# Ledger of designs, part 75: designed miniproteins, single chains, continued (4)

Each design is a single chain, and the fold is of that chain. pLDDT is the mean over its residues in the fold that is shown.

## One batch from the design tools (miniprotein)

Design m14591
Fold by ESMFold2-Fast:
Structure m14591 (fold): chain A 63 residues (1-63)
Amino acid sequence: HMEEVKERLREAISRVLAAATREERDKYHPEIVKATKELLDTLSPEEVGRIVQELVEEVRAER
């Protein structure tokens, strides 16, 4: 369950970072917000912040 939410968040982050235009980034922004809210249902804001940062760093490292 939690892993599925993290995977959706990771994919949305990857697509935002790969987007060439602001409009393309905006397409995936709602999924980032939704997945983040789902994580907040189970985890503290501090833990969610750490997960988001770790996923962003992971996606950036894969370039």
Scores: mean pLDDT 77

Design m14592
Fold by ESMFold2-Fast:
Structure m14592 (fold): chain A 80 residues (1-80)
Amino acid sequence: SKIDKLMEEMKKIAEEIREELAKGTEEGIKKALELFKKFEELGQQLVDDPNATPEQLKEAAELHEELVELLNEALLKHRA
């Protein structure tokens, strides 16, 4: 379905964010922040779709929270 494809794309972007942050570089943090903007844009599409299930919305919210924590940790460590 459209929603399933959207969830898979969000999960792929989350993996790319983790990979960029794992590099431990300022450049990686900048790329992760740009990817996170795209992740939030897809998340808004999910929230705006009335066919999104409560379970899918919860999974997306938990993924968002994880990424925010990882980004904040990286930013605090590098002061970028």
Scores: mean pLDDT 87

Design m14593
Fold by ESMFold2-Fast:
Structure m14593 (fold): chain A 101 residues (1-101)
Amino acid sequence: GTTTSTAEGSATVAGGARKTIVTVKVPAGTNTVKVKAEASGEVTILLLADGEVVASAVVPAGGTAELSAEVAGGSTVEVVAATPAGAPDTEVKVTVTVTSK
């Protein structure tokens, strides 16, 4: 059967900073990771699997972005937010959904 799990995180990211918002360990097997991000200011969201960027998206100020990737079972997934230098403090909210077979 297919299982689904959800993790949420939020952080304030200072201008020019890069911050990990959520870290999840994906279970063994075939995994699809979906990320929904919303931000008060422009931010780049990076989806990392075992330290490698597997997907990225730019969230517009006050908007949302979605990204997804297939990741190997047992990998550590991180969602990282990066703001442009000189930007104001940006509130970032992230929902990560992992679907496993």
Scores: mean pLDDT 84

Design m14594
Fold by ESMFold2-Fast:
Structure m14594 (fold): chain A 77 residues (1-77)
Amino acid sequence: GFEKALKEVEEALEEVKRALKELNVERSEEDEEVERLAEEVKKALEGKVNLGNEETLKLLKETLEKAKKIVEERKKK
């Protein structure tokens, strides 16, 4: 349940951070937006924001997966 959803968000966050670290080009505005998103999710996970329930964690995971795709699109161009 909740514990598994939390772990999935943590793993997705690490994947986004890894994708950003692998960029060997100047940060675009989209890359900076992804970096800000990752930072916001990190703060939420640190308990600075009430995460509520499992549905909130699923939404965060989806958001992080979308952010990772944006960074990966940058690697292809």
Scores: mean pLDDT 71

Design m14595
Fold by ESMFold2-Fast:
Structure m14595 (fold): chain A 96 residues (1-96)
Amino acid sequence: MEAEKKEVKRKIASLITSAELLVVAAETSLELGEPAEVVIADAEGAIELAKEALKLAEEAYKKGLISEEEYKEIKEKVEEILKRAEELLERARERE
């Protein structure tokens, strides 16, 4: 029980951190005038990882492994990452 909770929380946190790093990388590439395809690849990667984190959080919540408050916190972080990544995709495609 406790070990499963720690493992799923660790995996979700890792996915969120990786997604955040990809958003920062995409933002930096956009600021430096890197090719649009580089920004798009990083932003799309961030979206994929964020969606995977949300799916794991939903499954963990349904299994009772995380609380409603923990699930809402994860959801808010994922929604912010998705919003930032989608904005970066839009801006990169405008530059192409």
Scores: mean pLDDT 86

Design m14596
Fold by ESMFold2-Fast:
Structure m14596 (fold): chain A 81 residues (1-81)
Amino acid sequence: MELFEKGELEEAKKELEEKIKELKRTKGSDHPEVAKANYELGLVYEAMGELTVALSAYDEALRLDPNYEEARKKKEEIKKK
């Protein structure tokens, strides 16, 4: 996983939040693309050092797709410190 500048991470976060809103509007709140976008949002928060918010994003991805292995692994990794 590449580390970005703080400004680039803030922009990626905003883009993912807008993407999630669009996906919910066009495809529905429980669509697999919404789970994937929440996972990607979690990756951005993790890169920013916002671990609590990253956990929430991964939890949302797992709520939408309980078999999302990547989100589960990231959540476990953060809990290990």
Scores: mean pLDDT 78

Design m14597
Fold by ESMFold2-Fast:
Order: structure tokens, then sequence, then C-alpha cells
Structure m14597 (fold): chain A 71 residues (1-71)
């Protein structure tokens, strides 16, 4: 489910693993798009971009927003 990707991105980002947070955010973006949940997809994309930039804190924050939107 899309919510799982957002939760994973939030947890990995909080742990400082920006690469894993980026991957989870990307998975959330894809799942959100497939489910028609544009909010979850947008936050997943933002989490992936933040994680790819090495910003684990922002990746965690966007991951939480994606999780909440995907509920």
Amino acid sequence: AAAKGGEAAAKYGAAGDSAAASAAGHNMFVSGRLEGNEEAAKYGELAAKAGAAGDAVKASQYGRLAFMAGK
C-alpha cells in the first residue's frame, strides 16, 4: 500500500539513512500515482528528492506527510 512507502521513508530519514529514505519516497511516489492519490505521490516525490540530496531530516518530514496522505 502507498502508506507503507511513506512510513518507511519517514523512519529511514529519522534514522539518518537518506539513501533508504530516498528509495522509500520514490516507491511511495509510484504507488501514490497508481492509486490515484496525488497528495501521497507529491509528498513521496519530495521525500525522494530530499533523500537524494542527502537531507535526511526533510526526507523524514515529507515521508510522514506522504504516510498521512496515503492513509
Scores: mean pLDDT 78

Design m14598
Fold by ESMFold2-Fast:
Structure m14598 (fold): chain A 80 residues (1-80)
Amino acid sequence: DEEVFKKALQAILDDNWEEAEEYIKKSKYPDLVRAFRLAIEGLKTGNLEKIKEAIEILEKYKDDPFVQEMIETLKENIES
């Protein structure tokens, strides 16, 4: 599952949104799937509210190093 999220994040960083969606769909955690979809939509459209919603969901799983990395990436987009 961590490997799936890592691949999804890498695809996002590479602007491979279709590949990111494929990896996200394989996750067994509905909240994380929703958070990644909100993040992708927010980043693609510049919708800060969607990015904030994604961060709020991810905060529940912040003990995971990969989730922390994702939160930091999203916060950078909001703070800019």
Scores: mean pLDDT 72

Design m14599
Fold by ESMFold2-Fast:
Structure m14599 (fold): chain A 66 residues (1-66)
Amino acid sequence: MEEVIDKYVEEARKRLKEAGASDEVVDQFAENIRELAKEEATSEEQIRELVDKAVDNVIDSLKEQK
């Protein structure tokens, strides 16, 4: 389970970096989402959906941060 979480988190980190997020933002996101997934996700499907939704939210926040 943790290995699956780490795999999806690594893919999320790549997407965030491609969107222009700083290393600080990427690392903070990775730590927060790993902890959230460990506590709330019961299946691989939930992990994938949770990580993907969180990535979209961060990218949207970066675009609308003014």
Scores: mean pLDDT 77

Design m14600
Fold by ESMFold2-Fast:
Parts: C-alpha cells; sequence; structure tokens
Structure m14600 (fold): chain A 98 residues (1-98)
C-alpha cells in the first residue's frame, strides 16, 4: 500500500539522519536522504512506474555507497544504521510493487 511504503521510506530517512551525524558518511548519508525524499515525493504525486523505479534504484545505490564508505572507515555504528535504512527502503520497494 502507498501509505505503508511512505512510512517505510520515512523510517529509512530516520536511520539516514542518524548516520549523517557520523563524519565518515555524513555527505553520502545526506545524498541518500535526498534520493529517498525524491522517491517519497514521486510516490505521493503518483509518478509513472518507470520514474518511481529509477528513483528507487538511485536511493538504493546511494545507501549501498554509504555502507561501503562506513565499512572502509571502520564505523560500525554507521554500517548498522545504513543497513537498517537499506532494509526499510527494500520493504518500501516491495510495497510499491516495483
Amino acid sequence: KKEEAIKELEKAIGYLEEASKHPAVADTARGAIGAVRDLKEAIEKDAKPSTIANLFTAAALQTVAGIIEAERAGDKESVELLKKAQDELMKAGRLIDE
């Protein structure tokens, strides 16, 4: 359901906001927040399925980049936060049927 997908995206943003407080991943986490917010707005505006799929892919790639950056920095707390954000993003993806 659209509302449930938006709720999972808001949870993802919450985890990304916490990760953005960590210097090693702050810029990447802010980029991921922007991508997830763009995805949320597209869903709220009933954008075309292809637009939603492209924005979902962008958000997923930004989150994965953050995980890699956190792992390279040895920031275990950021790794856990970014993985939680990824889990919520994947739940949202399943709910939007894309």
Scores: mean pLDDT 87

Design m14601
Fold by ESMFold2-Fast:
Structure m14601 (fold): chain A 57 residues (1-57)
Amino acid sequence: MKKITVENASSSKGAKEAIELAEKGHEVELVDKKGNETKLALVRKEIEEVKRRVEEE
């Protein structure tokens, strides 16, 4: 299976796409070229929570 890269994952659109892909069980790689680590960390945290729920069925 392939990883799906979401660029500008710190943006609202990128965050939504990344979370939706994670909810569908895809592997998501987050990229932020502008260094918005605070927003990126929040998106990663949401994805981790979604992955846990998907793994729990």
Scores: mean pLDDT 71

Design m14602
Fold by ESMFold2-Fast:
Structure m14602 (fold): chain A 70 residues (1-70)
Amino acid sequence: MEELVGERDPSASPEEQAEALERFRTRLVAMLDAQIAAETDPARREELRTGRRTLTESLDVELERLRREA
């Protein structure tokens, strides 16, 4: 856990890493969407939407990079 490499399995192939990241992205988006829907404060919902957008854009860039390595 004391590594700067992020949350990837170093034993996994680039294709497996991309699949895991894509699954994580899908789950994260679904979880955030549920959190946004459950949030009763409109201001906090907007903060969550902004974070969700930024995270998904970042993850899409990383997914493209990993799939290119596969």
Scores: mean pLDDT 76

Design m14603
Fold by ESMFold2-Fast:
Structure m14603 (fold): chain A 92 residues (1-92)
Amino acid sequence: MEELIKKVRELAKKLSETGDPLAQKAAAYAVEGAILFEKGRYDDAIKKFNEAIELAKKAIQTSKDPEVIKLMEELIKALNELLEYAQRKKAA
């Protein structure tokens, strides 16, 4: 759990440094979602993670930079894992 949040923060930092506006926005939503998750606000975190994933998918479609695409794919993977955890926490 904490390792996934740390991974999302690290990926978000790298994405914020790429200069791609969609990448930066996806990174910002991912970090907001991680903060909400850490506060136990799982419904709000899920919403932010889904918004980040949609922006990341759009960035992959529009970007011509292989590093941006790679970082976005890693972010989507990490966010999907956090979504599964958030859903389990809500059900418990």
Scores: mean pLDDT 83

Design m14604
Fold by ESMFold2-Fast:
Structure m14604 (fold): chain A 82 residues (1-82)
Amino acid sequence: DPIKEELKKLLKEELKKVDISDSAQVVEAVARALKELAEKKGIEVELGEDVGEQLKAAREAAKKLGISEDEVAEIVTEVALS
C-alpha cells in the first residue's frame, strides 16, 4: 500500500526528531507525519495545541487517508523498534 509506505517514511523522519520515551512528543510526531501526508493528498488538517487535540487530528487524517487507527499504531511501533 503506497499510502502506508509513505506514512512509514514520514514517521521515521519525524520520530528521529523526538525522544520516543516521551509519549507527548511521539503523539506530536505522529500527528505531524499524518498531517504532512494528508496535505500532500490535498486534505487540510488542523493540529490542536494539546495532545488530545493532536490525537483527534491524527485520527481524522488517518481515516481520510484510508488508514485505520490500529494500522497507524502498528506502523508507529514498528518504526520505534527499528
Scores: mean pLDDT 80

Design m14605
Fold by ESMFold2-Fast:
Structure m14605 (fold): chain A 67 residues (1-67)
Amino acid sequence: MTPEQLEKLAEVSEAVKPVIKEVLEKGTYAHAFATLAETHGLAVEEAETKSVEEIVERVREFAKELL
């Protein structure tokens, strides 16, 4: 990944942080969110045509599918 993509991923991670904390407290979905983080990293490569907000929405949609 490029340094620029890593910075955008960090920004998106901050926005999704409250959701991740809630899932970690439950314990049962921690594995699903680990997979989501990996999928999210791949999605950032497509971010050239999408805003950070759109990526956050996609990550939340994937979280709903995995949970």
Scores: mean pLDDT 50

Design m14606
Fold by ESMFold2-Fast:
Structure m14606 (fold): chain A 63 residues (1-63)
Amino acid sequence: ARAAADAARAAFPRHSGLHAAMAELVRAGASEEQARALLDYARAHPDADSAQIGAFARELLAA
């Protein structure tokens, strides 16, 4: 999870919602694959707001 979270900070330095969702994944013990899926979602959906990012992060944690 940490490597994808670091990559998210580098790629989206001003995206506070993504940073918060990544921090939640890391805190919950999510796998690197789950964190990478969130980063890939953010890359594929540049218009996604913090609510959409948070909803997808919760979906990943529920799996």
Scores: mean pLDDT 80

Design m14607
Fold by ESMFold2-Fast:
Structure m14607 (fold): chain A 82 residues (1-82)
Amino acid sequence: SREQRGVENGLALIRELYEAGASEETLAAIANYLIKSSPLAREPVVALLRELGVSDAAIRAIFTRIPISPEDAARLAEALRA
């Protein structure tokens, strides 16, 4: 479905940002936005962040973090639409 594809594209964006050197805080903010956009994203996002070595404390914080930057929000919105 489009929602599942959006989640997959969002996960790919998180991986790309991690590989580009994004902070755990940035990854957590983007993950939080993706989870709020789709309930299907929760388990895949947690699994990906753990695979990438993000701390469990940072993963727990994703549900309480501040909004992501406008640039990252635009990239995520584009990924969710494709």
Scores: mean pLDDT 71

Design m14608
Fold by ESMFold2-Fast:
Structure m14608 (fold): chain A 76 residues (1-76)
Amino acid sequence: MEEEARRTREELEQARKEWMEIAKKLSEEERKELGEKFLEIMDGYAEKLLKDPSLKEQAEVVLEMKEKFKEDLEKM
């Protein structure tokens, strides 16, 4: 649903912000390791959502946020 997709986007944007704060305290190797774990979690979540056609919009939001997070990791 539209409201659920919006909530998911807000939650993932907040998680991305929190990750950036944590990343400032980590070594480059630790950032890469934890970043890969977050990407795996997002992939698993999107795959789960894609199993239900009514949740396709939520899955697309997760995949969009994953690409933004991946870009953040590549810039670090």
Scores: mean pLDDT 77

Design m14609
Fold by ESMFold2-Fast:
Parts: C-alpha cells; sequence; structure tokens
Structure m14609 (fold): chain A 75 residues (1-75)
C-alpha cells in the first residue's frame, strides 16, 4: 500500500514530467531527448522528496502544481 508520502512523490513526479515534456516539446526537442530528460528528472525528484518530511513534500507539490498551471496557461 502506498504511504501518504509515496502518494505525494508519485503526484509530484506526474506533474513535473508533464511540465518538462510540454516545455521541451515546445522548444523543439526530440522524443528521445525528452524521454532522457524525464528519466533524469524522475530519479532526481524521487531522491530529493524522499529526504523531506511529508509536510515539506506537500509544499513542494503545491509549488509544482502552481508552476505547471502557469506554464500550461502560457502554452
Amino acid sequence: EPSPKERVIAEALEVAEAAVRATLRAQGASDEEIDAAVARLRAKVRAELSTLSLAQAREVLAGLRAYAARLFAAL
């Protein structure tokens, strides 16, 4: 069963991946470059959020959601 922290990490990865894919595609990156960047991003985000408390991880997720909403409104 995923813990509350694992759920926050999973959602942060989903939001971050969507934002990075949209940004790199808009910049004309290839699917190969996008997939490589997403793989690196997922590893980094998971490692960083795993060291945070649940409250801190939720704050990071809230910031990522706000950033993604602004980004998608601009695309």
Scores: mean pLDDT 84

Design m14610
Fold by ESMFold2-Fast:
Structure m14610 (fold): chain A 85 residues (1-85)
Amino acid sequence: AKKEFEEAYERFREAAEEFVLFAEEVKKKRPELQEEIDEWLEKVMEYSKKAMEYKAQGKYKEAAEVYEEGVKFIEEKTKELQSKL
């Protein structure tokens, strides 16, 4: 439970950090995508907040699942942005 949570958190943190950096570069090159990208960044923050709420309740399995969903979302949106470059 806690180990799976820690692994999911690390994957989410790394994916989110890379996504933020990539998104900022894309926004500079393609300003027309700014609104769409900002909505996606807000969704990434929502995943983090929800996972932290579960962690605070001792629900490590649910927290890990939320982080895993966040990673999938980031991977999907990263591929979408790459296809538009």
Scores: mean pLDDT 86

Design m14611
Fold by ESMFold2-Fast:
Structure m14611 (fold): chain A 62 residues (1-62)
Amino acid sequence: SSEEAMEIYKKILQEIEGLSEEEKKELIDRMTEKLNLPEDTPEVLIISNYINEKMRKILAEK
């Protein structure tokens, strides 16, 4: 349901917002390499790709 999707989204956001600057950099570097994104890709877009990938995986398992 939309409510379940929103709950999952909020949980992922809180997880990311709870990261230190160093942990966030590691996540960005990892996602950039994993998704083969351009070197100059904005941080916000890389994080959005991470959230979208996690959302798709979780929702596909339901």
Scores: mean pLDDT 77

Design m14612
Fold by ESMFold2-Fast:
Structure m14612 (fold): chain A 96 residues (1-96)
Amino acid sequence: MRKAIEESIEKLEEALKKAEELDSPLAPLAVKVIRQALETVKALAAGEASLLEGEITIGIARIALGVAKLLGDEETVKVLEEAIEALERALEAHRE
């Protein structure tokens, strides 16, 4: 449903603000990844991106999450997990 995509955009915008406020060396990476996810979801909502492009964006976000987990950066992990959940919900809504 389109409403789930709109809610995912709002959650990604919130995650982006949290990423910009992170006191972490990974903050620039988190910001870039979340911006990419937000642009991908907006493009999906506009019919300008494919589900494959969405899956690639999730893959990139999961790599960033793996790096944050490896470094024990719990705040960056939480922000990236919130962004990935929002992105996954947007892709599921677009599949239905």
Scores: mean pLDDT 83

Design m14613
Fold by ESMFold2-Fast:
Structure m14613 (fold): chain A 95 residues (1-95)
Amino acid sequence: SFDEILEKLSQLDEETRKFLLYAIKKLIDNNFEVKTPFEKAALLTLARMLGLEGESDDELIQKAIEYLKKNAEKLKEFVDSQEIDENFEERYLKK
């Protein structure tokens, strides 16, 4: 549920929370199009955080996307209320 996502996000360390908030915003803004390895990593992290089960990373990614889509309106409102580290992807992909 949406409340479960909020509770799980609040329990994360600051860096992981920034990572997931950035990725969720990017996914919502791009209609859940998975364009880069960064987005795949975020979706796998979300799937594991939510306790989703799958036979492959692709299945876990698909289940995470479906979960986000079901909660998209509430997630958008929540993410829009948060401070997003807009430089997060640039900082981490250039390592």
Scores: mean pLDDT 79

Design m14614
Fold by ESMFold2-Fast:
Structure m14614 (fold): chain A 69 residues (1-69)
Amino acid sequence: SLDSAITVLEMAIASHPDASVLEALRSLFNDEEELIEFLVSQGLDREWVEKNIRTLKVSEVLEKLKELL
């Protein structure tokens, strides 16, 4: 759920404030494509995610997900 995704990302940023989303969530996903599909399934724009996935910080993803609540 979106609430669960937000909770996981908030825990990740608390441990690693400057972490990229790829580094923070690598243990939960086999590859970049799975992470992209997960974020899109939570309501994020596919084109934005695909363009920015390699540079996105956990904080940036968290802010976007909170906008969807």
Scores: mean pLDDT 72

Design m14615
Fold by ESMFold2-Fast:
Structure m14615 (fold): chain A 89 residues (1-89)
Amino acid sequence: MLRTVALALDENDNVIGKGEIEVTLEQLQNYAGLMTEDHPLAKLAQKETGVPAEKIYMVNPFSPLGKKAAKAMGVDPSKAKVILIARLD
């Protein structure tokens, strides 16, 4: 299991949820895309979590990983534009 911090963002890039979750490498490979470190959302996630921008992944809120993260954060997936996963290890 990989330790991660999930962030849920609304359409205006406001953080509406934050929580630690454990994910498998397979969940990350199948449902998450590694962001470029210069992407504005990767930099936002770095500021919010302290995790380097090169360790930030984008996840669709309605994917199996996105739904798992939303549940852990207590967020309705329909309210999230995107979920970001910051990998701690």
Scores: mean pLDDT 87

Design m14616
Fold by ESMFold2-Fast:
Structure m14616 (fold): chain A 59 residues (1-59)
Amino acid sequence: SMLDEARARIRAVLEAHRDASPVERARALAALMDELLAQGIPEDTIHALLEEELAALAA
């Protein structure tokens, strides 16, 4: 599904930038957010997916 693909992309960006600076991670996430918004995924949904994937990485 589109949401499963969005979740996988968010996770991939977070994993790729695990040891990156906060600024580098923020830039990568901002670029991904713009792409997901362009695909028609609502901003609130993107934020919810991001929070879920961040929580999963912290566990």
Scores: mean pLDDT 85

Design m14617
Fold by ESMFold2-Fast:
Structure m14617 (fold): chain A 78 residues (1-78)
Amino acid sequence: MLSEEEIEAAIEHVDQLTAWFLANAGTLSPEEKERILAAFERAVEEAKEYVKKNASKELAEKFEKKLDEAVERIRAAV
């Protein structure tokens, strides 16, 4: 079962990827932005399935909320 520390580390990684994308969005082509968003959305769905199986309900919900926030921020920049 995933620990709280593992979920916090995963959230930090998601925050770093989101921050990188937002900082660099102005330098990326529209095609690159759409490709990155599509890849991120696929990774998010896979991560949600993984945490549902391997984390407590509370930790899974916390991580899913962070993933949804990250997707919304990235979509706003595409």
Scores: mean pLDDT 83

Design m14618
Fold by ESMFold2-Fast:
Structure m14618 (fold): chain A 72 residues (1-72)
Amino acid sequence: PVSAREAVEAAFEYLGKEEMSAEELGRGLEAVVGISPATGARFLREGARRLGSDRERFSPEEATEALEAAVL
């Protein structure tokens, strides 16, 4: 399986952005790893909440941390 970091980095490269909303990154994750955009966005928000972060936009590092937290 693809690591969270690899999936996030590929999504950011695909969309050519430095920061993205959960919805934007969900679409990028759909394009590069085939998960639904709604599922990707939900995991990002849930992971950020588990880390105690109130974020509307994610850098690649923040998105990777959120996805890793969501699978715990």
Scores: mean pLDDT 77

Design m14619
Fold by ESMFold2-Fast:
Structure m14619 (fold): chain A 62 residues (1-62)
Amino acid sequence: GASQALAQLILETPLSAANLVELARKEGYPLNEQQAQELLQLAKDPSTTVESLALRLEELAS
């Protein structure tokens, strides 16, 4: 789904919090800058998967 595609992009592409907010908005996931920063910090953890990041994205954007 869209959350998994965005999670994969976050893991594969260096993004700023502002860029992530804009990308998430275009995909229908309203994030603030703090929530985007939380997702970017999770993406730096080597144990983070596309699935776990997609779930967190959906939780934060609810």
Scores: mean pLDDT 82

Design m14620
Fold by ESMFold2-Fast:
Structure m14620 (fold): chain A 62 residues (1-62)
Amino acid sequence: SDAKRAERAALTAYETVQLNKENLSDEQLDRIAAYAKRLGEEQPEAREAAQRAVSEAEKARE
């Protein structure tokens, strides 16, 4: 389903930040956060997973 695809995409975004935070630029982190935010907005069922990905990107930026 579209919701499950969005949840998996959000999880992939989260894992990408977790594994690569030392090597991701601020611009790349902002783009990942924006992408995850859109996933949660388009698929409410993915909202929690998307919010975790956004939060992780924001933490990596700071």
Scores: mean pLDDT 84

Design m14621
Fold by ESMFold2-Fast:
Structure m14621 (fold): chain A 119 residues (1-119)
Amino acid sequence: AAEEGRRGGEEARRYGRESGSELSGLASETAGGGAASAAERGDARGASAGGIGAAGGLAGAEIARRQGASENSVEAAEKAAEGALKGALEAARSTGEDASRAGAEGARRAAEGAREGAE
């Protein structure tokens, strides 16, 4: 799960280096798709949804950095990603449906935070 999230984050960051808006869409779509798939497969897959959410948040932070955001803005985006991961992991221990929701919501909030910091 964590290793899968790291690989997803690396790929998303590569795309983000060329197109910030494209990456935000990709991160949200990937988090949503992974979360939905995890819910259908059951609780055992909930951890994968959390990893995908965290990867989306890290991608957002990278976008902000590439667009010239201050170090403080990048740190804020990374903290948003960390919060999203912790929330998703907590949900994954409860039920796959909660994990799916936490992952998708975390990715959206992290992307919004990075975008806000990138002015």
Scores: mean pLDDT 49

Design m14622
Fold by ESMFold2-Fast:
Structure m14622 (fold): chain A 78 residues (1-78)
Amino acid sequence: DGKKLAEEGTQRIREAERESLERGLGVASDLYMQALGLMGTYSSDKEKSKQYYEVAQVMLEQMDRLQRRLDEEERRRR
């Protein structure tokens, strides 16, 4: 279920982010690639393909958020 993968994936990202932003970004990137792979696997199933497309979009949003936070930390370091 794509919705469950998005929810569980978002929790994994938050846990990794608590250790470091780079770890959170790594988990989000891995989940994004996993969602793209599942879209390919279920390309003939429009409903499942759409669910995994939505997961990929959630992971892209998490990657963008974490990248912005990394850029903010970099600015604070000089």
Scores: mean pLDDT 83

Design m14623
Fold by ESMFold2-Fast:
Structure m14623 (fold): chain A 77 residues (1-77)
Amino acid sequence: MTVEELVREILEELGPRSVREVAQAVADKLGIPPEHVEEMARGAAEALGIPVDHPVTLEDAEKVARGVRLGVARAAG
């Protein structure tokens, strides 16, 4: 499962959620440490040009996934 597929599944089940909530759900499903969630959320917010508390929808899934991956890379470095 790709990060984009996972983001899409989360948004399909739960409806629109904040960037931070989506990052938390992705981290929980992939076993990523909770301390990395803030960087994942920040990466996604930067990719979309919105605040971390702003809701995202299925149309945003690809950009959210790209930003989350960037945030994970930054947190792991």
Scores: mean pLDDT 81

Design m14624
Fold by ESMFold2-Fast:
Structure m14624 (fold): chain A 71 residues (1-71)
Amino acid sequence: MIEEVLKEAEELAQRYGDLLVSQGVLSPEEAQAVVERAIALARQLLEKYPEMVERFRELLEEERRILEEME
């Protein structure tokens, strides 16, 4: 389901945002605004192009792996 993929994307984006906030790169407000905007755009894209859901999942798995290596 698109909602499940978007939830995973939001969780990963939130983790990235929290990391950048903890390092002083972004304010909490800036990080939250970026996450909300990115998820809204991703939702519109996946609703228009449902065939991209599989590729999006693949990209989320790659991003999760990269985040784990950075921690």
Scores: mean pLDDT 77

Design m14625
Fold by ESMFold2-Fast:
Structure m14625 (fold): chain A 85 residues (1-85)
Amino acid sequence: MEELAEKGKEFVEKKIREELPKQLAAAESEEERERLLRFAERVEREGVEEAWAAALREEGRDVDAEERRKALAEFYEKKKELEKE
């Protein structure tokens, strides 16, 4: 599971780079734009897992590290299957 979570981190980083400009352009408010920029900065500085955990805590949604790794691994597996076909 941890190996899949690491692969998920790389995949999410790539998607952040591709989707972030689109998300920023679609942002409805300065606050939303600032949240996206803070998330991107945390990913570059601390990595995807910690950036995700910090974003969830700021929204009042804290999850255990194990739950975060599981979600990331599941996301990567589902996306990998779709891209193979």
Scores: mean pLDDT 65

Design m14626
Fold by ESMFold2-Fast:
Structure m14626 (fold): chain A 88 residues (1-88)
Amino acid sequence: EEDFKKNLLERAIGHLERAIEALKEGNYDEALQHLQRALDFAKAANASPEIIEELQKAIEAVQNGDRETALEHAERALKLIKEELDKL
């Protein structure tokens, strides 16, 4: 179970890093796709509620065209996922 959770969190990290890069480049559609995938993997991993909340806030910010807020929440989610992965 922990190995499965680790794999899902690693996939979430990969998509989230791609989402952050897309946001920095102004590629909002690509960023949304990767944020949605990161959220799906985080949910499948039963990640902490704080991680899910930060990913949802990042998605909402992108949908509203707020790149700065989206980056803040996406980077916060990335830090939290890495911290949770380190505890496994």
Scores: mean pLDDT 88

